# Designed miniproteins, single chains, part 14

Each design is a single chain, and the fold is of that chain. pLDDT is the mean over its residues in the fold that is shown.

## One batch from the design tools (miniprotein)

Design m494
Fold by ESMFold2-Fast:
Structure m494 (fold): chain A 119 residues (1-119)
Amino acid sequence: SVQLTESGGGTVAEGGSQTLSATVSGVDFSEHAKAWLRQRPGQPPVVIATVSADGKAVGYAPEVAGRFTISVDHAKKTLYLNMSNLQVEDTATYYAAVGPVEGEGFAYRGPGTQLTVVA
């Protein structure tokens, strides 16, 4: 089974920076597209950043573009989200996710890590 272990959540001041990470097991890391999803209280998770299986193509939601960077380390089988210029509105649970080898979407998700941004 696919397993994701997330870390790097916590409390940060607005304007600050933080990195989230997720280690992936149970799949060939290089064959799967990956994403970070954000879930604000009372809302469904929304995909905010994506990276292709080969690590060459990235995508971002407009609200995080220019502030967040998604990256992968194939040797460590780890997915990262580097967050800068954090806003109070970035307060959410963040989920690392892995897509299937074939098909669409990000069906395999981690348990979530909480980020709280304080004014």
Scores: mean pLDDT 86

Design m495
Fold by ESMFold2-Fast:
Structure m495 (fold): chain A 94 residues (1-94)
Amino acid sequence: TAEEYLNKGEQAFEKGNVKEALEYYKKAIELDPTYAKAWLNLGNLYYTMFLPEKAAYYYNLAIALAPDDRVIVTHARMILGTIGKEPAESVALP
């Protein structure tokens, strides 16, 4: 399931296996493109890779998919504020 791949990705990320985490998050998104938490985690991963523009895109996508999820929105907005990015206007939904 998408959640199983997300959990594997989170485990890989916690161990510092960034490339493995990326592949698992990608698989979670391929199984469920509306899984906002997977997009949030992908944003976190790109942020740790020093790719803040990609991170901002994925954070904005997570907010767009789950605008009423306070945990996702608060986390994404906090990091977006850190990198000087607010929710983008042209985010493509799955």
Scores: mean pLDDT 79

Design m496
Fold by ESMFold2-Fast:
Structure m496 (fold): chain A 64 residues (1-64)
Amino acid sequence: SNAEKALRLANEASRYVKEGKYDQAIKKANEAIELAEKDMDSEEGQRAYAVALYILAEAKRKKA
């Protein structure tokens, strides 16, 4: 599903954050958000969206 793919991308983004690769993390988090938006009518899609937004916020905060 799009929610499952979004979670995989969010997990990749989280790993990039851990490695200090913030630009790559931001790119992957945005890709995760776009996929999660396609499943926003489901609880799974809404959760994937929230996780992706959280990782995006972390990557931006740590880059600053």
Scores: mean pLDDT 85

Design m497
Fold by ESMFold2-Fast:
Structure m497 (fold): chain A 62 residues (1-62)
Amino acid sequence: SQFSPELLASSEASDELLKAADPEKYKELEEQINEALEKKDFEEVSKLTAELYQLLADILRG
């Protein structure tokens, strides 16, 4: 795998931060991502994941 353990750990930490800071928005985005995964709509998964990271960036900025 081209991904380091640090990169994978960083992703998990980001999810925990989002869940703690805004559990309602995190749950909504997680549900939408899961639905897209069920439909195998990986383009939608990518877009929703980008929105999740944007939410994290906004939280970190305060």
Scores: mean pLDDT 70

Design m498
Fold by ESMFold2-Fast:
Structure m498 (fold): chain A 73 residues (1-73)
Amino acid sequence: SSVDTEPIEYSVELDGKVLSVKIYPEGKKLIKDFNNNTDFTDKEKSLEFIEELLKNGELDKEFAEALKKLLEK
């Protein structure tokens, strides 16, 4: 296991909403919601978070689909 892991980070913005995704070399993924300052390292929990934001109308459908594709890749 790597003790020094630098993630690849990129952000997606749609209609003034910003989420960032960090992808670690081991395929570990973390989503950060800048509005709620919440980090998820679990893919399943990250997907549940995206679905919750969609349900609450806080995420655009296209933005959510883009994030899901990043998580599944």
Scores: mean pLDDT 57

Design m499
Fold by ESMFold2-Fast:
Structure m499 (fold): chain A 69 residues (1-69)
Amino acid sequence: SAKIEEAIRALENGLKKIKDPKSRKLFEEAIEALRKGDVEKAKEYLEKLLELPDPIARAAAKEALEVLK
């Protein structure tokens, strides 16, 4: 799906800028869920990313959630 590929790209771009291990793990788990086609599980990880104080993590998560609507 083009939407899934776009969401993965947004998260991969965010992951390159993230140094925090907890944020990186949630990004990687969301990407893996999307690659498996499990959009619902990916959205759960993305919602957790929105709770983080990191503006880069929140921005990438918001972009991916918008694409997956």
Scores: mean pLDDT 83

Design m500
Fold by ESMFold2-Fast:
Structure m500 (fold): chain A 82 residues (1-82)
Amino acid sequence: AEKIAEEVFEKLKEKIEEKLKKAGASDEEVEKALKEIYELAKETAALAKKSGMSDENIRDLVEFVMETTAEAKAIEIKNKLA
């Protein structure tokens, strides 16, 4: 489970960083958001594994959760600057 979260995080990290920077995030805010998203990804993968989900489905779920959380954080950052 943790390995899947790590692999998905490494794959999506650049995309998430770009999204947050485009929203106006500082380097510190990007770093904090990445840490929070990675922790959430690990928790999601652990819960999915406990539920008997396959590794492939866990990967898809973790990708979805990470992208959705990144989008929510980007909107929050953008709204603070408006």
Scores: mean pLDDT 83

Design m501
Fold by ESMFold2-Fast:
Structure m501 (fold): chain A 71 residues (1-71)
Amino acid sequence: SELHEQLLKLIGEILRIIGEIYDLELELEKLKKAGVLTEEKKEEIEKKIKELEEEREKLLKEMRELSRELE
């Protein structure tokens, strides 16, 4: 089914974004623990996390709509 394939692709994309957010949060924690986290670097990473979270929310909405069509 085309809809099932699209759903699996969306799940894969969502998981990749979750992984990228996790890596950025881990980088923030690592820099903070090392005492080398500048305000500029913190803002840069937090902005990237926010953009990825917005993309994740968009894909989750698309996944919910596709899941409804499969029922």
Scores: mean pLDDT 86

Design m502
Fold by ESMFold2-Fast:
Structure m502 (fold): chain A 79 residues (1-79)
Amino acid sequence: VQELKKQLAELLNKLLEELSEEDFRRLLLLILELEKQGVPLEEQLERLRELAEELGLPEELIENLLRFVELRHKLEEEK
């Protein structure tokens, strides 16, 4: 649990350094909306990738973003 939280925090910090405030806000709002609608993780990751590609994010940053969402979901399941 602590290791997952540490990895999540490290990924979040990296994303905040590499993303503009506007892009981060758009991605975060999408994540929250999909969670609110009860969309499955696999579909959330697909939708998030689509938006990130539309925003012109490099593949490495997209991979970090998807990893962040996956780790966040795992932490929710561990509660």
Scores: mean pLDDT 78

Design m503
Fold by ESMFold2-Fast:
Structure m503 (fold): chain A 95 residues (1-95)
Amino acid sequence: SKKELARKAILLAAELSGYKLRPLTPAERSLREWLAKELGIPLSYVEAVPLSLLMGILFLTALGVSEKELKKQLIKLISKEYGVKPSEISEKLKK
């Protein structure tokens, strides 16, 4: 499902960020807490992901595109953010 792809993308982004927690501003806290609840992900993982990447994942997931197209766009977005090859991201998202 698109929701499961978004969930996997955020989990992978947390891993690629080395699970380093960032201090949340009050403005960021509610968004990250909402995402953690909606996707069933620990808040600490959502906190490790840069805000720009979280917003990108949310925007792409909200678009009326196919799951296949969503996967392609998520791979591109994460690859660009972390400087990791698209093929590596694709393999990690399959698991």
Scores: mean pLDDT 78

Design m504
Fold by ESMFold2-Fast:
Structure m504 (fold): chain A 110 residues (1-110)
Amino acid sequence: MVTLTQPPSVSARVGESVTITATASSGDISSANVSWYRQKPGEPKELIIYNQSQLPPGVDSRFSGSVSGNTATLTISDLKPEDEAVYYVQLVLPGQPAVWGEGTELTVLT
């Protein structure tokens, strides 16, 4: 059974960049399907990154994703107060059920 470890919280200031990482207990995930979801207060989970680094239509270009070794990374540039949310990684490995991270709460300081 694969476990995804995210930091419970991160904080950064408006206009800065922030990085959220997720580490997989399975080892190398460079060939895995990795997605990132955002959940704002009072809203459903929204897909913000798919296939490790791709943006869905309508998602802000300030969001980017990458995968290296056992680590998936979400980067948000030029932080806005509206980016304050919980961010979840999802991992799909061949022949295994989808695995969710526990979420990282992003606080945006003004």
Scores: mean pLDDT 84

Design m505
Fold by ESMFold2-Fast:
Structure m505 (fold): chain A 70 residues (1-70)
Amino acid sequence: MPPSPTGQEVHRLVEEARRALAAGDYESALRYAERALSLDPDDVESWRLASQAYEGLGDTQRAQQYRQRA
């Protein structure tokens, strides 16, 4: 079952967000996660990654909102 082209792009963006989080680059992690969400708003992992990026940036209110959707 090959993923759709959109699914493949979401997977790529999620991987980039994970790398950015591991590097402490929360701004880049957030940008990648938000791009993934714009393509697939049902992708739970993208909501989780965006929440973690907001936590790293000190935006606890946004982090909590995104965590509730994950």
Scores: mean pLDDT 81

Design m506
Fold by ESMFold2-Fast:
Structure m506 (fold): chain A 58 residues (1-58)
Amino acid sequence: MKEEVLEEVDKLAEELGLSEEDKEALKKFALLLVEDGESKEKVLEEAKKAAETLKKQE
C-alpha cells in the first residue's frame, strides 16, 4: 500500500508540475494518512486536494 500511494503521489506531482519540495511534503502527508489507517482511496483523495492547494500557492 505505501509504495502504491507514493507512486500515485509521484504521478500527481509530475502532472501538476509541483516543485521537488512540494512533492516531498505531499508524500509525507500521504504516508501520515496511511499510518493513521485511512483507506488507499481516501489517502489519494486527500493527497489530490493537498496537491491542488500547493499548486495554487505557486
Scores: mean pLDDT 78

Design m507
Fold by ESMFold2-Fast:
Structure m507 (fold): chain A 91 residues (1-91)
Amino acid sequence: VEEALRAAGRALDEVMATNEEARELARRATDAAAAGDGVGHNRAALEMLRLAAETLEDEEARRAVLRLVDEALARTDATGVVTSPADVAAA
């Protein structure tokens, strides 16, 4: 899990350089943060991590990160409390 999250984090730099959707999500994250919308900021950040995870060649690592992202999004949406993939992995 921790290694898969690190791999996705490394892939995020490449995705930010090559993927317009990731750059659009980064703009949305900035706008949400400026508006004080922590939930919207977290959602945009998690969607960027999802895009990075989808570039991983290791199917097991890709599925592990995508499951953590989906759970973090679901908990954030259900509770209104910002939840990270690391929070999900620790529970």
Scores: mean pLDDT 78

Design m508
Fold by ESMFold2-Fast:
Formats: sequence, structure tokens, C-alpha cells
Structure m508 (fold): chain A 78 residues (1-78)
Amino acid sequence: MIEKLRERLEELERRAEEALRRGDKEALWEVEIELTLLIMELQSLLLDKSLSEEEKKEVQELLDRAAAVANRLAEALA
């Protein structure tokens, strides 16, 4: 599960960078929506008691990365 979330984040990071470079506001909005859903899934995983401490660290790293992208998108869409 965490691996698939990491792959989704990496894809969203690539799409965000390309959309920001092109000034494509439609693409930026699409990425922002998908990123918000990913952040919600990552936050839900941090509440999962079945995760090891190492897995929680991986989820937190992904959440921090996702938040950084979300902040960049929010500024570009303002």
C-alpha cells in the first residue's frame, strides 16, 4: 500500500512541475484535487495502529512531500 501511495505522489509531483512550467491552470487544479485526496489517505494511514514505526516514518515523509507540493500549487492558483 505505502509503495503505491509513493508512486502516486511521484506521478503527481511530475505532473505538478510540468503544469507549473507551462502555466497550465486546468492541469494545476486537477493535480491539486488528486493531491488533496492523497493527503487525506496518508493522514488516515498515520492513524492505522497496524503500521510499524518505520512505515509511519515513510508515510510522514510522503505527507511532508505532498504538503510541500500542495503549498506550491496553492500559491500558483491564488
Scores: mean pLDDT 83

Design m509
Fold by ESMFold2-Fast:
Structure m509 (fold): chain A 60 residues (1-60)
Amino acid sequence: MLEEAREVLEKKGFSKEQKEEIIKLLENAKSEELQSLAIQILRDTKNPEEAFKKVKELLS
């Protein structure tokens, strides 16, 4: 799961800081369902900044 997230983040051109923050949020997510949903948001959202905001709000 985290490996898939890293691949998506790299493909979409996220910064090193954004990648680290998203991975930490995923590691600290309260459920597998939230982690899966966050990864899906990362895959489906074309704009990296929008994806980052949505994932941060979901996992906070």
Scores: mean pLDDT 78

Design m510
Fold by ESMFold2-Fast:
Structure m510 (fold): chain A 64 residues (1-64)
Amino acid sequence: ADPVIKTISFENGEEAKKAAQRAEEYAKERGLTAKVVYDPENKTVTIAAKSQEDADALVEAAKA
């Protein structure tokens, strides 16, 4: 099955960077298999997860 991909946009690169760090930390703490990609040029964080539930949880962690 294809991974669930979510992209979040931020006002600035620092917010996007912190969001990516939160998502990676959450994935590590919960033992989730996910790929988190920070794009400083577009100020986005893209999350690829195995399930919709994992993707949604990682998006919420990123926004915290």
Scores: mean pLDDT 83

Design m511
Fold by ESMFold2-Fast:
Structure m511 (fold): chain A 92 residues (1-92)
Amino acid sequence: SSMLNTAAQNFIQRVKDSGGNGTVTIEGDRAVLTIEDADVGQMIGAIGGATQAQLLGAEAKVSVSGNTVTLTISGASEQQIAAALQAAASGS
């Protein structure tokens, strides 16, 4: 999906522009977003992404280990994943 690819690339670029390292893995109805060396804005962004996914009816979990933030989205459509990625990017 061009929408999903655009949202993923925008997220990765926004994290990079803020000095962090972002990765996005998408497998079917699941997405895993990881931010290494996350700042406070990127952590807030990950929470925003989780909130957006949950509001759209998907499952979402945020975990933090040191300065690494992981957002896991499950049971989600491409549109729900893209919306969560856009919300996560806005915190960077």
Scores: mean pLDDT 82

Design m512
Fold by ESMFold2-Fast:
Structure m512 (fold): chain A 80 residues (1-80)
Amino acid sequence: PLIDTGYVVVPVPKDVDVKKVIERAQELAKSRGKDVVVRELDDPDLLKALEEDGYGSALEVSSSGVSVTSVVEAIAQELK
């Protein structure tokens, strides 16, 4: 792969509607560009560790040649 690809894991607190967070994150990704992808993390070991810390799920945000940081920051703002 010759493309600069970045990804970030964003933990979601238990008291937040995970489905709403995912939906909002996907909307923000679409507005940022077609190269940004948001999906729910499917890593059982990581999810178990996050549940111990009070998180209900996590999001995986990935991009190809686009800054993921701005999308992650926008998602964090929507959680508040």
Scores: mean pLDDT 65

Design m513
Fold by ESMFold2-Fast:
Structure m513 (fold): chain A 95 residues (1-95)
Amino acid sequence: EETIEILKKRIEEAEKAGDKRKLASLYMQLADYYDRQGKYEEAVKLYEKAIEILKELNDPGLATALRHLAYVYEKMGKTEEAKKLRDEAEKIVKE
């Protein structure tokens, strides 16, 4: 619903505030927006940034972020990378 420009400004604000959880959420929102536009490389970079934060926070949203990144890799034809990310996400919820 938000434009790329608004999301980028909110990301800068969250970064300055040190709000890591909000920053991860905003990275995922912007990544989804790029994914829907077919801008897969931009989406990958943002999902990777969100995943790094979610791992640091031991956040329950990590499995969801990994699955979203896996879908982007699948669309890019990177099937092995996508499978590895899905397997990682499944291990988080099965243990």
Scores: mean pLDDT 84

Design m514
Fold by ESMFold2-Fast:
Structure m514 (fold): chain A 92 residues (1-92)
Amino acid sequence: SDALLQEAKDLILQLAEEGAKVEISTEGGTVTITISGLSINQAIGFALSMIGLGLDGLPVEVKIEGSTVTVTISGLSPEQAEKFKNELLEAL
């Protein structure tokens, strides 16, 4: 839903405000967000929040690799994926 996508953007932007590096790519209806420069507590907290959004119906996969969290949101239209990417990049 648009509300879950907005909540995902808000969580990512909070980490960027705290000094994390955010990289975004899109391929069709899939958005991949890589967030790096996280503390262990930030990585775990963010991953748990994103898993919570997945339980609420956001088609999201989360991967933690050290200080980096990769989030993959799938099942979007290509237009929705590009809108998500552009809105997030404009706010960074």
Scores: mean pLDDT 85

Design m516
Fold by ESMFold2-Fast:
Structure m516 (fold): chain A 61 residues (1-61)
Amino acid sequence: DAAELQARLLRAARLIAETDLSVAEVAARVGFPSLSTFNRAFTAAFGVSPAAVRARIRAER
């Protein structure tokens, strides 16, 4: 359901911020079977791709 999906995506965003795991490994860790499904769901929820979030975090460091 939508609430469970949002919880997984929030956990993914935190893993991107707190770890050096690849986007593909983050997707797997939060229960997505494919990187494509994860990228679509994340971008729909946050308005930015996981790669864009990673790039923004790196630019702030």
Scores: mean pLDDT 79

Design m517
Fold by ESMFold2-Fast:
Parts: C-alpha cells; structure tokens; sequence
Structure m517 (fold): chain A 65 residues (1-65)
C-alpha cells in the first residue's frame, strides 16, 4: 500500500499537480511511511519542485515519531 501511494505521489509530482501530490503525501504520513516520504521529497527536488520537496520532508519527520 505505501509503495503504491508513493508511486501515485510521484506521478502527481511529475504532472505538477500539487494538490493531488499533497493528498498522497498526507496519506503516506498517516501510514507512518517515513522512508517513502523521504523518497518523494528527493524525487520532488530532482524535478525542481522545492515546495513539494519541503512539504514531503516535513511530513517524513512527523511520520518517524
């Protein structure tokens, strides 16, 4: 499940669909999927989406607790 949600988040990030990307990132936080959120953050940075990268990184920190 967390891997599937990560793939959907990555697709939304690629499309520039910020709203949908944030929805999937929030679902990953609910699942405590810190590693997947870190991956999404790195992916967003690589694609030049710094706001989504920061958002995902913050959620990853929250999920790790």
Amino acid sequence: ESKEILEKAKEAIKKGDTETAKEYLEKLKELRASDELQEASSFARKLGQPELASYASRLAGDAAK
Scores: mean pLDDT 83

Design m518
Fold by ESMFold2-Fast:
Structure m518 (fold): chain A 92 residues (1-92)
Amino acid sequence: MEELLKKLEEAQKNKDIPLMQALVLSIDLGIDLETAKELVELKLKAVEKAKEAVENGDYETAREINELIEKADEYLQQRKYEEAIELLKKAV
């Protein structure tokens, strides 16, 4: 825990937003940093894909991706990390 907090302070100083998000997730859920990094990377890719869909006028695809992201967040709150990862993989 203390080592993760020190890494979070360094990431914040360096403005490494994806690493900060992964460290916060690892601390909050008690999961390993590698799993937290995968979750953050997949979520960021899903958000980017939803943004591209909106820019192309494909609002239905953007809505479906956002629903998958929201459901993945619900699984994370339930500590169902594998199910969250699988949903995010479907979103990208």
Scores: mean pLDDT 81

Design m519
Fold by ESMFold2-Fast:
Structure m519 (fold): chain A 58 residues (1-58)
Amino acid sequence: SKEHEIVILEAVRAVLKGAISYLERLKERRPDKAEEYQKEIERLKEELKEIEEEIKRL
């Protein structure tokens, strides 16, 4: 149902936000890998934007 789809998308949104926060902290601790973490953060931010647009369409 539409309600179940919203719950799943909200859960995915929360996971993506958590992953971004975690990687931002890792960048500070591991400057040797900052570029790799930054690329992953950028990718996750694009996924987050897509999920938020999906939620708006439901």
Scores: mean pLDDT 87

Design m520
Fold by ESMFold2-Fast:
Structure m520 (fold): chain A 80 residues (1-80)
Amino acid sequence: SLDDQLDQMIDQIVDNSKVSQDKTRQAIQDLARFMVQNGLSREQIKATAQRLANKLLDAGFSNDQVGQILQTLADELAQL
């Protein structure tokens, strides 16, 4: 399902954020492209960004680190 694919992509961002900045950026780019290519609404994109934020916080990332990842996602979405 679409939600299962989004969850897998979110988990990949969370996991890569612990290990590699380059892989994290790639995973964020992949999520942004996936959402746009699948025609997600602004409301669905916002809900996905909130799920990503919640999973990062649950994984022990700070509010500042979460904000940086969400800003990267917003920047990648703006380029599409």
Scores: mean pLDDT 89

Design m521
Fold by ESMFold2-Fast:
Structure m521 (fold): chain A 75 residues (1-75)
Amino acid sequence: MKEAVLKISGLKSERDAQLVENAAIAVGAESAEVDLEKGTARVIYDPEKTSVEEIIKAIEALGFKAELLEERDAP
């Protein structure tokens, strides 16, 4: 498993946070958690099932901007 921390621009509400979380899950992420106050998303994914690029594309398709801040191995 991998953990990616993304900076998300354009978040204004909990609805936006849910849309971002759902987009990540829809492209194969195992979990996604948005911090609305910080404008970040923490995503856990299996690199055999999806990639950080696919997750970013899914989020950006909703009208947000996403960029990778940190990526590490998840336990």
Scores: mean pLDDT 84

Design m522
Fold by ESMFold2-Fast:
Structure m522 (fold): chain A 107 residues (1-107)
Amino acid sequence: SLLEKIEKLIEKMKEILKKIEEETDQEKRLELMKEFEKLAKEFLKLAYELAKKKNLDIEEVKEEIDKILELINKAREYLLKGDYEKAIEYLKKAIEELEKLLEKLKK
């Protein structure tokens, strides 16, 4: 199901975040960030499709998607600047917002 695919994507993103936290090499951190962004985009695409099928408020869902993308973009910018503490904080915030979106999709 779409919901099962979405749930698997968020679990993979949590694993990538843990790897970023444990990684000491900047180039490897950036590769992991790229993987995180790819998984997040797939999650958001499937979440939007599921929201449409469930007749949820699509404009509200779009606003939530945009907020999540902004959090991920901020995380990437901080990672590029070497501010790992802020990069991790923004990735954690992005995962929290992804989980909130997932809970809306489960109802």
Scores: mean pLDDT 88

Design m523
Fold by ESMFold2-Fast:
Structure m523 (fold): chain A 67 residues (1-67)
Amino acid sequence: GIEEAIEWLRENYDLEAPVTREIVDEASRLSGIDPEKIQNEAVRLMLERGRDVVTVEDLIEALERLK
């Protein structure tokens, strides 16, 4: 579920770590959410914060918003 994906991210990565396609795909597998949907939400949050890199923090917040 989504909580399992968030827990996996928190246990395996620093919040500032850049997100790779492999990280998105694993978060998708654990959460059951489409990887494109997760990626689009994470990118939207990145842009709202004035960053040019999607971080693990952005991905966790994307997952929280997609609950």
Scores: mean pLDDT 88

Design m524
Fold by ESMFold2-Fast:
Structure m524 (fold): chain A 55 residues (1-55)
Amino acid sequence: ALEEAQERGQRAMALLQGVRAGKSAEELGISEEEREHLARAIELGDKSQEETLAK
C-alpha cells in the first residue's frame, strides 16, 4: 500500500532525466519541493555539468 510513494518515486526519476537536461520544476510540471530534492541529488552527480554551463 505504497502507491503514493511509488508515484512520487516515479516522478522523481522522470524529473531527474528532465532536470539533468537543464529543465526547471515548472518546465517539468512539478512542485518546487521536488525540485529541491532532485537538485540536491543531481548536484552531487551532475555538478560538473552545471559548472560547464554556468561558466
Scores: mean pLDDT 65

Design m525
Fold by ESMFold2-Fast:
Structure m525 (fold): chain A 78 residues (1-78)
Amino acid sequence: HMSREELDVETLLALADMYLALGDIFEKQGKKEEAIETYKKALELYRQVLDNPAASPETRALAQEGIKEAEKKIEELK
């Protein structure tokens, strides 16, 4: 079962980074609810990167930093 073809860890990391940036845009626009939801999406994607055994130590470190940033943003917006 599995789709290693779609579970490209680099793509997951890039998508997570994009959602993190989109969350920042919503936050800057005063769209608090949209920002929180978008940061939560980034968290899910970063966690998928960490769950992938093919992820390099460098990629995992980047995902962990993204998780920390997204969690901090969600907490600040609550």
Scores: mean pLDDT 81

Design m526
Fold by ESMFold2-Fast:
Structure m526 (fold): chain A 66 residues (1-66)
Amino acid sequence: SHMEKEIEKALENLRKLLEEEGLSEEQIETIIRLVKEGRIDEAIALARELGAPGAVSALGELKKLL
C-alpha cells in the first residue's frame, strides 16, 4: 500500500540520517527496532539523547504515518 511504501522510505531515510549523525550500528538498530515495535516516542527520546536532531525530525514525520 502507499502507507507501507512511505513507512519503508521513511525508515531508509531515518537509517541514513542516524549514520550521518554519527550513531553506531547498534544504536541505529535499537532506534529502528523501537519504531517497528510502535514505540516511536521512545525512539524520538533516544535519538534526542544521542544528539541526532535530524533523526528526531524524521521520526516526528514518521509518527504521523503510524
Scores: mean pLDDT 83

Design m527
Fold by ESMFold2-Fast:
Structure m527 (fold): chain A 68 residues (1-68)
Amino acid sequence: MSAEEALKKGIEAFNAGNYDEAIEYFQKAVELDPSLAWLAYSLMGAAYLAKGDTEKAQEYFRKAAEAR
């Protein structure tokens, strides 16, 4: 699986409301290509926010900003 494929699968899971699966795919994307960490962490933040976990969402949005 490529990082781009992992991001795509994560976005598909997110759109389906499968936020935990989306987070796993976004984490996989970071592992495969750290240069995409800013995007993957932003998407993880969005997934945590959709789950109502505002503290985790803020943490991942910060990680996304630091990855730039």
Scores: mean pLDDT 85

Design m528
Fold by ESMFold2-Fast:
Structure m528 (fold): chain A 55 residues (1-55)
Amino acid sequence: GPPPAAELPPELAAILREIAERLRAIGDALHEELERARKTGESIEEALERAGRAS
């Protein structure tokens, strides 16, 4: 198991888990956008520019 010095309080562990879940969701969304760009022959730069304008 992890060393005692690496133990996290339950509240902190829960917060880090939620942050990790949100980061995963962001990564999944970015991956989908890049995959769409790849399939349409669009460049990564063009895909990111379009995503920025869609906000």
Scores: mean pLDDT 72

Design m529
Fold by ESMFold2-Fast:
Structure m529 (fold): chain A 80 residues (1-80)
Amino acid sequence: TAEALRAALAAELDAFEAALAAGDLEAARAHLARADALLGELVALLRAQGREDEARALAAEVLARVRAAVAAAGLEEALA
């Protein structure tokens, strides 16, 4: 279901953010790859259901979240 894919995507993004904050770049890359795959599946499902605006909003939200996490990690390195 779309809700099950959303839950899985959220979990992978949470794990990506945690790994990135911990400096575990290998784990962060693995979680980001799984999040990308889940996002692709969810976007395809939403589009098949005629929910293209929701698919676009979701992709934008995920991109913003990834950018924010990367920026936060960079700021911590600059302050350490």
Scores: mean pLDDT 82

Design m530
Fold by ESMFold2-Fast:
Structure m530 (fold): chain A 92 residues (1-92)
Amino acid sequence: SIEKLKREGAITATAAGILATAAQIDKDEGDRQAALALIKEVVKLAEELYKKKDLKSALDLYKMAKKVALQLGDEEMAKELDKKIKEIEKEL
């Protein structure tokens, strides 16, 4: 339904806002720990969507989180997120 698509879009938009804030912290102050904490919050949202079988929204959030983790230079987090992305893509 259209209403379901609107709700999924709202969750994705909220997560994108959190990730934009994380990216800005790295650019302005280099506080990577605060930025990484925000990325982990988005990952928890993606995990909840995955549990609800909303695979597309979960995948979108993991992909966005990976991009920001790479921008912050956290290759370990990016690799963990990449594994989750590949697992979800196999289920699609």
Scores: mean pLDDT 73

